# Ledger of designs, part 15: designed miniproteins, single chains, continued (2)

Each design is a single chain, and the fold is of that chain. pLDDT is the mean over its residues in the fold that is shown.

## One batch from the design tools (miniprotein)

Design m4488
Fold by ESMFold2-Fast:
Structure m4488 (fold): chain A 90 residues (1-90)
Amino acid sequence: AKPLSEASKKAVEGGTEAVKAGKGKEVPPAVAAGLNAVGAAFEADELKDGEGAELNARSAEGSASLLTGEAKEGAKKAAEGAKLAAEEAK
């Protein structure tokens, strides 16, 4: 399998952390943050679409703003990884 960049690994790790930490009403925004961050990483690493990846990274950041505690920290990590992957793809 093609290896992920370090930035994309950060996006996947943060997204996983956010989803695991999210409870009750935070589950939908935690999943949205994770999916958008992983989508951004895929667009950056596989499609070399830095602009599309940046848009998905911004969506992940927006979802992270709806979270608290460990879910928010994971989602922020995911969004940061996604932004770094998008910038590297440009």
Scores: mean pLDDT 79

Design m4489
Fold by ESMFold2-Fast:
Structure m4489 (fold): chain A 62 residues (1-62)
Amino acid sequence: DPLSQRLSQRRQQEESAFQQFIADLLEELERENRHLSDEERQRIRQQKLQRLSAAQQLISQR
């Protein structure tokens, strides 16, 4: 089914774009907090993981 194939590809593209969006946001945040300690950076990373998990669940839902 060509429709199925297109849908699958679109989903993959959307997931990729979403990941890039998050990466861009995190990069900007890191630039602002360049002088922060490793501890603070770890906190930001943990938050990113939590957001990713929540977003993945939402995207995964059909």
Scores: mean pLDDT 71

Design m4490
Fold by ESMFold2-Fast:
Structure m4490 (fold): chain A 57 residues (1-57)
Amino acid sequence: MLSEEQIRQMLAGLRAAIDSGDRTVILVARRELEKHRHLFSDAEYEELAARIEAALA
């Protein structure tokens, strides 16, 4: 299981990827978010999923 520190670093990386504005990078971030869904709280997942949807619109 990943440590709390490693999960925080992963969340930061996903947020940075979404903020990049690169559609390919954002699509990879979506895949990584879904793959690691079990590591995140419902609030964290909903935040990132909504940001990805907005970025891909």
Scores: mean pLDDT 80

Design m4491
Fold by ESMFold2-Fast:
Structure m4491 (fold): chain A 86 residues (1-86)
Amino acid sequence: MSTVQKVEELLEEAEKAIEEGDYEKALKLLKEAIQLVETIKDPAVRSEFAKRLLELAMRLLKTAPKELILEAIGLVLRAIGLILDS
């Protein structure tokens, strides 16, 4: 399976986890997704996934309990960094 396909799957599962209120699962899936996105060499593809990850991380930041907020902020900052690197 390609890295691109794995990232797509992780982002879809993270979105479902947010919708179901499983914020810890969503956070874990987004952390795995961003680690894979950071390995993508094509800056256009990397930026596109980073934008989608930023939207999900922002949604998590707005809906998650306060104990997960710092980790959600970390994901937002990492996603912004990837977008700016493109």
Scores: mean pLDDT 83

Design m4492
Fold by ESMFold2-Fast:
Structure m4492 (fold): chain A 79 residues (1-79)
Amino acid sequence: ERDELAREFQEIITRAENLASEAEKLGDKELAKQARNVAFTARVALEKLPTMDPATARRVIENLRKEVEELEKKIKELK
């Protein structure tokens, strides 16, 4: 399960970094900053994963996924 959670965090990091790059190209520095903050938070959580309760990790993943989905919507509206 922890290996699965680690993969989910890595997916969030990758998605958030891609969104930051896309927002930067579209000239939206604030959305780029928000996306980088999501990636940073996911990296910190991944670092703590070995000592984190799985239920807590799932909750963090759910919250970060919502942030990513919201950023994806905002970036889509700019296109």
Scores: mean pLDDT 83

Design m4493
Fold by ESMFold2-Fast:
Structure m4493 (fold): chain A 103 residues (1-103)
Amino acid sequence: SAEIEELGKLLTSEDPEVVREAAERLVRLTRDPSEEVRLAAIEAMESVLEKVILEGSEEQREIFSRALAEIEEITTKDPSEEVRRAGLRLSIKEGILLIEKAV
C-alpha cells in the first residue's frame, strides 16, 4: 500500500513525535486482520531500516528499535509463515546493521 510506504518514510523524519506516531501506526498494522497489510508494514520498516540505524538520531533509533522489538514479538506468533519469515528477516537485518555500526 502506498499509504503504508509513506508511513515508513515518516520514520526518517527529524521530528521525534512524527517518528513515534509513524512507528506506533506500523506496529498496529502488524496486527491487522489482512496478511497483505501485515506484510506491507514489515516491508515499510525494512525499507528505511538502514537509513534510521546508520544516519538517524539517538532518539529516532531508540523509537525505531522499540517498534522493531514489538514487531518481532508479534510476528513470531503470526499464523502466516510469510509474515513470520518477513519478521525474522527484519530482525536479522537489524542485527547485522547494529554490528556494522558498532565496529
Scores: mean pLDDT 85

Design m4494
Fold by ESMFold2-Fast:
Structure m4494 (fold): chain A 84 residues (1-84)
Amino acid sequence: SMADVEAARARGLALQARFQAVYEDPTASVDEVIAALRDVVAALKEVIRALRDAGLISQEEADKRIAYIDEELPKAEAYLKEER
C-alpha cells in the first residue's frame, strides 16, 4: 500500500541520518559504521518491495534493484574497512 511505502521511506530517512552521524563520528568503529550501512541497505530493500507491492514498479524492476544493491554492498563494506 502507499502507507507502507511512506512508512518505509520514513524509516529509511531516519536510518540514513543515523548512518551519516556514525560515519562522521571519529570515535565510531568500522563495525559500527558497517552495521549502520547494513541498516540503510535493509531499509532501501524494504522501500523497493513496498513500491512493488503497491504496483508502482514491476517485479522485474524490483529484482534488478535488489540484485544491484546485493552486488554493491560487499564493495562498500570493503571500502569502509580500508578507509577507516
Scores: mean pLDDT 88

Design m4495
Fold by ESMFold2-Fast:
Structure m4495 (fold): chain A 107 residues (1-107)
Amino acid sequence: KPSLKELAERMLNEDLTKEEAIRYLREMVDVFEEEYPDSPLLDEVRAAADRFIEALKQLPDEKVREVVKTLAREILHALDTYTDPEKLARALVGILRAAIDEAERLK
């Protein structure tokens, strides 16, 4: 079972297709829910991830790869920065919202 860190490292280091990137993002949300089941921000993380996935569906694979590699770097930084689950979840929501804005600009 991969950790959030392992999934983010794979997204950063692999040339993922759109379908692979979406699958990894869904898996990361599921892993976050399993590792932090009591987080008050679980619904916000899932909702932000779902919105990001919908934005990615409108982009070609090359642009998806660019956006998800940036997201992966930011997630890895957040995981190294925040030990508290609430602060981590809040950071992840912010990162996902920024990634949505970037994906919308690339349309």
Scores: mean pLDDT 83

Design m4496
Fold by ESMFold2-Fast:
Structure m4496 (fold): chain A 74 residues (1-74)
Amino acid sequence: NRAAAYEGALTDAETAIKLAEEVGDKETAEKAKKMKEEGEKLYAEGASPRELVLVGASAGVLGIKAAVDKVVQK
């Protein structure tokens, strides 16, 4: 549902921000912050679960990148 999609997107974006900040990837951190803001805006505007899932998927990709960078790069 809409609330579950929003919670997932928010969690993924927050995780991506934290991981990107830990590895010093400012660009990924900024993109993840933008995804969090977009998710919050869409949720407030009554966006459909599908729209929220798409934002969550984008945030998830950024989180995966940050996690990989944390393991592979200093």
Scores: mean pLDDT 76

Design m4497
Fold by ESMFold2-Fast:
Structure m4497 (fold): chain A 79 residues (1-79)
Amino acid sequence: SEFLKEVNEKLEELERLAEQDAPIDTLRAKVNEWKAEFDKKIAELEKVDPEQAEKLRSLYEQFLKAADIILARHERRRA
């Protein structure tokens, strides 16, 4: 799936930033940017291909869960 590849690439970038000890606000800013991108893509797909919109929404939920884990782990490193 093209959407699965995109989600995995974004998660890999987030992990890379965490490994480089980027500021937590940098990781949060990236996640918020990607949330806006997913919301826009889902809205656009709902008009043309509701089935693909549902698939993207499912992957977006998986992305949010994984991103939350990465962010929480990174915050703990600084405690």
Scores: mean pLDDT 84

Design m4498
Fold by ESMFold2-Fast:
Structure m4498 (fold): chain A 71 residues (1-71)
Amino acid sequence: SAAEERARAAAEALARLEAAAKVALANYPDGTATVSRLGTDGARLEFEAAGHRYTQEVFADGTGSVTVEKV
């Protein structure tokens, strides 16, 4: 069903961002990474390292966003 497909897509988004956080921390061990669920809508990764904050969102509808800010 469409609901089961969306739930699976949201779980996949979370898993992808958890993998991305692991890779980011391997490259910047003094960095910080937080991965959070956006309900059934997707997941968000917030990563801070080297004076920058990166926010990546992956949504169950297949869209996504990336923002970069100096901190």
Scores: mean pLDDT 81

Design m4499
Fold by ESMFold2-Fast:
Structure m4499 (fold): chain A 68 residues (1-68)
Amino acid sequence: SDEQQAAAEQLLKQGEEAAARYPAVKDEILKNTKLAAEHVLKGSQSEQAEKAWAEMMALIAAGAAAAA
């Protein structure tokens, strides 16, 4: 649907911004963002995919803070 497309595009945009913010793990962020966006676009486990992506981002942010 148009709503699922918009949500997937927004998630991809957030992933690009996050990849720029955490360049050391850029490929991992982009890979998982694409996977989550595909789940949202297909309407399959979209809430779980978004939550998993948010958890990954929280772990990346914590790791970056610990390394700095």
Scores: mean pLDDT 78

Design m4500
Fold by ESMFold2-Fast:
Formats: C-alpha cells, structure tokens, sequence
Structure m4500 (fold): chain A 68 residues (1-68)
C-alpha cells in the first residue's frame, strides 16, 4: 500500500496501476479502490479502478454514480 501511495503521489501512474493490481490479487480490493479513487481522471488508473470496483458491489455503485 505504501508503494502505491508513493507512486500515485509522484505521478508514476503505470507503476501505480501495477501495484494496485497486486493489492487486488491479495484481496485488498477496498484499499486499492480508496487509493485509486482520487486519481480516476487518469485513464490508466481509471481502468484499474473499474476492475477493482467490479469485484466490490459498493464501489461498483459509486462508479455508476460518476457516470451521471
């Protein structure tokens, strides 16, 4: 999680996407969602956020609200 926070803060979005996918694989889906949420304006991070949200019903509902 700390590596993902640093990558996001430093604008290393491709690395951040890879680190977020690792959190998802570890079952830390909600943590990945929370860390990616403020950066979903970036298309690379938005794609990973959508993948994480599809695995969490609560986050999927939030993603659908953004499309309004």
Amino acid sequence: AEELRKALEEGRYEEAAELAMELIEEGRVKEAIELLKPHIDNPVLAAVYAEAASLDPEAKEELLKELK
Scores: mean pLDDT 74

Design m4501
Fold by ESMFold2-Fast:
Structure m4501 (fold): chain A 113 residues (1-113)
Amino acid sequence: MSPEEIEQKETQDTLKVLQAEADALIETLRALAAENPELRAHYDALIARVQDLLALAQDADSDLLQEMRQLVLEVAERVEQAARQSVEEAKAVLDATIAELEARLAELRAKAA
């Protein structure tokens, strides 16, 4: 394969992995929203931000895709942490996670431009 073909394949492979990890997170968030109606708005907000990230990912290079993948994994860990807490503590963790994801998305958009 040419170097250009290798770069394209690596970008496509990374995008597929990111898509799968993000889709898994969205399904987890939907399940948690159904089980915890009091936290539904928080989980819906996280789903919307992950979908925004996936939209940005379609035109991203491999380095940006790796940053996005790391962000999805960090959000997944925060969501798992929140699920082990009381509702009040979970709200605080989810609010912080939403704010961090929004800030990181703004940085990623700036890098993509």
Scores: mean pLDDT 85

Design m4502
Fold by ESMFold2-Fast:
Structure m4502 (fold): chain A 75 residues (1-75)
Amino acid sequence: NAAKAPAEVTVRVDLPASATLEEGHAKADEVIELARKLGKKIRVQVTADNAAGVVLRIKTREGNIKILEELEKEK
């Protein structure tokens, strides 16, 4: 089989300890939109261990799954 380069890009997100849930949601949406534009799976490194960081991790993980499903549909 032909070898393929990893279809994944790593994005580091540094959230302050004071980050709100709204900021977490907004940053997650930004990362997911970037993944769609690039047609690649995004791997997120989040430094904050607060509610915003948790929301960002969950939402970007779900977004990556949905992007992979859309890529599979194109077959």
Scores: mean pLDDT 69

Design m4503
Fold by ESMFold2-Fast:
Structure m4503 (fold): chain A 81 residues (1-81)
Amino acid sequence: DKIVEEIAEEAVREVAKEHPELAFPKTEEEKAERILEVGKKAFEIASEKNLSNETIEKVKKKAVEIAEDEEKWKELASEVI
């Protein structure tokens, strides 16, 4: 549970660092790109940590939930931007 959230937040921070323009999306296209990028990064990080497929799916889902939450994203993005 907590490990899933921590890795999801790590994925969000990495995407915010690599794509600072997506940390404060102003268009619907930027919001969609943010969701896509965090899903890919969450899968990458979780896979590299040798987590089970079930846990990887939970991490991806949690990362997408954060990407859809403007307050949580801004909090995490402000740490790297």
Scores: mean pLDDT 78

Design m4504
Fold by ESMFold2-Fast:
Structure m4504 (fold): chain A 68 residues (1-68)
Amino acid sequence: STQAQIDALIAQLMGLQDRLHALQDELDAEEASPDPDPARIAALRAQIRAVEQQIDGLVAQLDALAAS
């Protein structure tokens, strides 16, 4: 069922959006620290970019299914 595929992708998208918000909060907390860890900041930024790319890919898949 196309609807079941859409529902699964929406659930994945919601999970990735929650993860993105959590990572952004962690980055903001680390940058606001009196002694910020540059390695942790770099790792958090890399994880944020990876999650944003996954979100973009899922949005593209949802758009393709909606166009079918």
Scores: mean pLDDT 89

Design m4505
Fold by ESMFold2-Fast:
Structure m4505 (fold): chain A 91 residues (1-91)
Amino acid sequence: GDELAKIIDEAAEKIGKRLKEKLDKDIGYGTIVRLAGTAVNLAEGRLTEEEAKAVIRSSVLTGGDRLDQTFSEEEIETVVEITLEVARELE
């Protein structure tokens, strides 16, 4: 794979582990990969922080709907926080 694929895989592992530690709900792997891609795009300056937050929220809600899961605002903010934290570590 290219350099970008490796960075996304590492970001996905970090996000998935931290989500498991901080949330009582499981987030599907497809959603975690989307969060990782968002973190990488933010770290590379391809998204603003506000755009990244919007994409993260949309990804969590869409993933939750597919699994009949309801996320509270606090749970969504936790996912946003973790994804932004990982993005900062990639800078």
Scores: mean pLDDT 82

Design m4506
Fold by ESMFold2-Fast:
Structure m4506 (fold): chain A 64 residues (1-64)
Amino acid sequence: AHREAVDRMIEGARSGNPIVSLEDAVQTAESNPAMTPYAGAAALLTVEKRSEEALRQAQKATEA
């Protein structure tokens, strides 16, 4: 249940609001002791999403 909830939040962060959702996912994983193993995955998603978001913004600027 909790694992599934955290997994859904992480997936949502990947495709949703990158800054707020990613930060929330990381904090949720770290604050819930049962979710501690997912803290690393959330951190990796933060790094990857920042890179992806920078790329998306560059492309949108080009298309504007």
Scores: mean pLDDT 56

Design m4507
Fold by ESMFold2-Fast:
Structure m4507 (fold): chain A 88 residues (1-88)
Amino acid sequence: IDRTVRTIRSMAQSTGDHLVSQGLVSPSIAQQFRDVVVSEGERVARRLGPDRALRSALRGIRAGVDTAKQGRSSQVPQVALDAIRRTS
């Protein structure tokens, strides 16, 4: 679980930083996105195990990236949250 949570945190941080560097989201939106993906990924890992947590987190990250690319930056954390909840 701890290793999976570290992997999810690393992916969320890397993705958030990339979105900021591309001008797609503000640093505050990237931080909210990271916090949501890590928090929900940890919840899924504890409840449903590491494989489902990793899959759900990846789904959330992908949904967040797609939303940012569509110019809906303020919705990125909520879209990521909803995607994780739908897949877990």
Scores: mean pLDDT 85

Design m4508
Fold by ESMFold2-Fast:
Structure m4508 (fold): chain A 96 residues (1-96)
Amino acid sequence: MAEELRRKAEELFREAEELRARGLALLPTDPEEALALFRRAAELEVEASRLYGKARAIEEQGENVDEKEVEEEGRYWEGLARVAGDAEIMVMERRA
């Protein structure tokens, strides 16, 4: 069900947000630990975006959507999240 994929993605996004918040709090005092938390958050956001993309494909095209199209949409959103995460980590490394 698309709702199940969306719920799982939302849980991963929440976990990633909590890790990012902890990383930001640590950045002035422990930049190495902060960067590790940012990297972990980025990994979770990549997985969450993949699941979110799959849910979107099912919701937009209906229950009879081709499995290949669901996987392709998941890969598209995963790719976007990976690029965004890499950019954020580069900025945070420069701030550390």
Scores: mean pLDDT 80

Design m4509
Fold by ESMFold2-Fast:
Structure m4509 (fold): chain A 65 residues (1-65)
Amino acid sequence: MPKYVLLATKDIKGEGENGLDVKKGEKLEILGAVSEDTLLVKNLDTGEEGEIKKIDLIENTEVIE
């Protein structure tokens, strides 16, 4: 799969036990799909991995690489 890097344009609050919290300006890598509406994401600045809703990524990130 091509590697996509996203830049958080706003703070994102992960939902549920596996949710990933992200701060504005942090970089994210998409690792894969967990469900039809949720992606597994790695925070490249913290090294943490977790789940974020696709809609939250669409609204609060931009593709940079």
Scores: mean pLDDT 79

Design m4510
Fold by ESMFold2-Fast:
Structure m4510 (fold): chain A 77 residues (1-77)
Amino acid sequence: MEALERVLELVDRAVETGDERYIEEAAEIVHETGDPELAREATRHGLRLAIARVKSKPSLSAEEREDIAAAEARLAA
């Protein structure tokens, strides 16, 4: 649980600050643990943040709407 909590915290900080180094640190933790469940949860969390960011735009292209639908379908699986 500690590794998952740290990875999710780092992803949140990367979005908050715009600092890529937090994403790099999160990726290093995922790589070092070798835990497929941790990698899966990190990917799902990243998808949720990406969806939220795109949805916050004042207008969306048809391509962006399709990408959101595909990402949401992947999260539902």
Scores: mean pLDDT 74

Design m4511
Fold by ESMFold2-Fast:
Structure m4511 (fold): chain A 68 residues (1-68)
Amino acid sequence: MSDVQKLVLRHELTKVLEEAGLSEEQKERVIEAALAAGATTREQLIDAARAAGLSEEQVARIEALLRA
C-alpha cells in the first residue's frame, strides 16, 4: 500500500471511528491493525477492529457506518 493510500485510509477510518464513539487509543489500535493487514474490504476492517479489542457493539456500529 502506498504512503498516500495509508494517509487516506487513516483519515477515513478516523472519521468512522470517531462517529462510533471510540477513544483515541482505540482508534489508533484499529487504524494500525487495518494498515498492517492492508485492509481494503469491510470484512477486513471489521477483523482489524476485533483484533484491536473492540466490543461486539462497537464493531456493529462501525459496520453500520461503513455501509452508510
Scores: mean pLDDT 77

Design m4512
Fold by ESMFold2-Fast:
Structure m4512 (fold): chain A 59 residues (1-59)
Amino acid sequence: VKGDIDGNGFISAAELQHILKDLDIDGNGTVGPAELHLVQEMIKMADKDGDGQINFGEF
């Protein structure tokens, strides 16, 4: 994963999901629907601007 598609220090929702998938390998080596649901909620809560971009400082 590259973690920064725009190259300006921001992470898109798609890149964030990919990073979180790498961290959520438990047991079967896949990401379950419950985990994906939590990821979606985390992205929505962290995205104060609602533009789908999250800077590193928000975490």
Scores: mean pLDDT 54

Design m4513
Fold by ESMFold2-Fast:
Structure m4513 (fold): chain A 83 residues (1-83)
Amino acid sequence: MEEKKKEIERLVKATPEELGREASRLFDEIRDLEAKRSKYIKEGKVKEYNEKLDEISLRLRMLALAAQGKTVEEILEEYEKLK
């Protein structure tokens, strides 16, 4: 709880440029993961694949809310609903 609140506070205080850089990194992680999708399926690691994708998607959602000018409280409430 404390750790997630601090992370959200960082995102809310970030500049548009900082949020854009973080979003670009997360999209790169998704592309890398999708490139490995067939390998995960062949190795029977579909659950691990989906868990990693869900984690990155959750981080992108929090970042998008911060970029929209949502408060720490609003983003934290959204995070609690998704866990």
Scores: mean pLDDT 80

Design m4514
Fold by ESMFold2-Fast:
Structure m4514 (fold): chain A 80 residues (1-80)
Amino acid sequence: DPKSIVDEISKELGVPQSKVAKVLDVYADLQRNGLPLSLLPRRWSSDHVGVDSSTAQKIIDMARSRGVTVDELVAAAKTV
């Protein structure tokens, strides 16, 4: 369930589900376009996603630890 991933990360990190979903959407966009994860700091500024780069990295690390596919990440982003 894509929503369960967003709910779990939101609960664990104390970040609103909408912000978790935005971070996951950026990650999915990078993966879909074959772009390196080294571009994350440029895209996950507080100005664009409303979280700092350290928090964004924690969200991605949690999603990656669950073995989430790009399709699941896109679905998770759309549930919020």
Scores: mean pLDDT 69

Design m4515
Fold by ESMFold2-Fast:
Structure m4515 (fold): chain A 76 residues (1-76)
Amino acid sequence: MIRESVRVVTAADLEETRQALDEAIALAPPEKRDAVRAAAKKTVALLEQGQPVLVTVRGDEDERRVLDVTVEAVAA
């Protein structure tokens, strides 16, 4: 089953967010891993600048895979 998880994260969540993104990269299939890694890098860079970020993770729970990670800056 395809499931989407949506969360707003801030600089206070940086270490927890890094850990969650590393797990998402590990759960991504090889062909998607570079895209998920790029989204993770973007998320960390925005959080290091103090920018709140909306992170959407789309996965297949039956296959235990992360398919997509989408990142958007949130207006203050």
Scores: mean pLDDT 79

Design m4516
Fold by ESMFold2-Fast:
Structure m4516 (fold): chain A 84 residues (1-84)
Amino acid sequence: MREEARRFLEKAREHIQKAKEALKNGDYDSAVKHLQEAVRYVREALELARKAGDPELMREALRIYQEVLDLGVELGKKIKEKQK
């Protein structure tokens, strides 16, 4: 479980990075899709960390989840600008 949670966090970070690159390049559709994948991986990792009773791993998952939320806010602002 702990190792699976770490792998999911790694995949979440990969998708966060791809979302950031897509956002930088104005590819908002790709950025949304990568952000959605990052959310899925973080949620799975957090659930596994909670079941494992690993507070360090839970803290790491919550930190990555905060990165996803912050990126989602920035992406939402850019999408609204594009729709006007």
Scores: mean pLDDT 83

Design m4517
Fold by ESMFold2-Fast:
Structure m4517 (fold): chain A 87 residues (1-87)
Amino acid sequence: MELEKEVKEAEELVNKGLDILAKRSPRAKQAVEKYKKISKENDEKMTLEQKLRAYAGLLDSLLDMGIEEIKEEAEKFIQREVEREKA
């Protein structure tokens, strides 16, 4: 139950970052649409832990692309996932 809620929160944060990225240019919008399609095709085979790890990686990539609007929330999420991996 905790993992399901955390996956949902991570998904919402990722979608927020992707929506901001998509507004930057038509090329960015196409890249976001392609990512969402591929993500849906692979979602069925992923565990909740794998989804959290994948979302943490995507949030890190969004920060690297300069999506500052999600920075504080994304950094906290990434740090939490790193701490879980150590525990």
Scores: mean pLDDT 76

Design m4518
Fold by ESMFold2-Fast:
Structure m4518 (fold): chain A 93 residues (1-93)
Amino acid sequence: EPLPVAALLFDITGLSAEEAVALIDPALREFVATGSPHPVLLVSVGPKEENEKLIAEIVAGLTTPVRLDKLFFKKLPDGNYLTYAFLVSATAG
């Protein structure tokens, strides 16, 4: 499946959910205010289950009205996963 085009990208690798929310939420709030229909991309490298948990905790912690649209996983040669999480405005029709 082709990946959607993203307007913003955040690398959350090695961050806690609290650190990631503190970084992402102000930028997401500004971005959503533009009315852009384009998704925002979160990227994480690590174990698949840790990436899934981190993304779920980030989405739950965000105060900006966004939702998780799509998740993609790419297995890396070292056994870690490159995870792509696409967030969209919850107000986008």
Scores: mean pLDDT 80

Design m4519
Fold by ESMFold2-Fast:
Structure m4519 (fold): chain A 83 residues (1-83)
Amino acid sequence: SKEEKEKIRNEVTGRLEADLMRAVREGRLTPEQKAEALRIIREVDEKLQKAIDEGIDVETFKELAEKLYREAQARLDAIVAAA
């Protein structure tokens, strides 16, 4: 359902935001790195919203959400590693 997809979108973006806030609290990121991380999270959120609006099925949406989450985690890890 659309509601189930929206819940998954909120869970994915919420996890990424929680990971970012942890890194910020630990003093691991500069303001510039935090801004870049926020851009990555926004891109994921926008892509998931577009998929919901396009009416893709729940199973395909779950696969997309998992892929985007993994790719975003890798990008966030690279930002932290570059610090």
Scores: mean pLDDT 84

Design m4520
Fold by ESMFold2-Fast:
Structure m4520 (fold): chain A 68 residues (1-68)
Amino acid sequence: MKEVIEEVRERIRRVYEEALEAGASEQEIQLRLYEERVEGLLLLMEAGMDSLEANKLIDEIVDEVLAE
């Protein structure tokens, strides 16, 4: 589980960083983050996390990445 959480965090951070480096619009950044949120949710749930816990964790990870 911890490895899956870190993988999800790294993926979200990477996508955000790459979008910023590419000069993506705010709308494009939001779309890419939305897509990674969905993927991360599925990965956490497949690893055995409850859907409510997974959704809360994804929101926390995104907030942490955006606050960097």
Scores: mean pLDDT 82

Design m4521
Fold by ESMFold2-Fast:
Structure m4521 (fold): chain A 84 residues (1-84)
Amino acid sequence: MSPEEVEKRVTERLLSQGGRTVRTDDGLRIAAEVIHEETGVSLEEAREAIWRELQESRVLGGSVEYTTAGSVGSATGRALERLS
């Protein structure tokens, strides 16, 4: 799957589960699972890559405990590009 398709998949899953705002830990877990299923990269490695991208994301809400579904989705797509 392309990074763009993975981004959409993760965003859709997060929106269906809790709406636009999501706990960072929960978002990382779901996003890492999607990368693992699509690429075979370990859950730990996927989570680390996504977390790195989230720190650099365009989220203006300064909370490390909460983020948006869109931010997690975008971070997941970028993480996939770096893992490839």
Scores: mean pLDDT 75

Design m4522
Fold by ESMFold2-Fast:
Structure m4522 (fold): chain A 97 residues (1-97)
Amino acid sequence: LKELELEAELLHLLLSDATPEELEAALERMAERLGLPVEEVRRAYERLREELAGASREELVERLIELRVKIAELTLNLDPEQIEEVRKEILEALKIS
């Protein structure tokens, strides 16, 4: 679960078009929030960038939505109708960014 949450936050950060200074601050905040060493979070970010090199913005958004839906399924034991509602909420949140 924490691994999926980390990947989702890192994907959101990739989509945010952050400056190097903003990126570093965000990685430190994620490390504190998730109770992980900042070096581990930084390594996870670099690995995700390499794995998703050449992916379009649309592909990144789609992956983030699916990842957030999967986290909700695992944590909230949702039925298919509730899963669709969560997907809609995530999409709306991403449109505000």
Scores: mean pLDDT 75

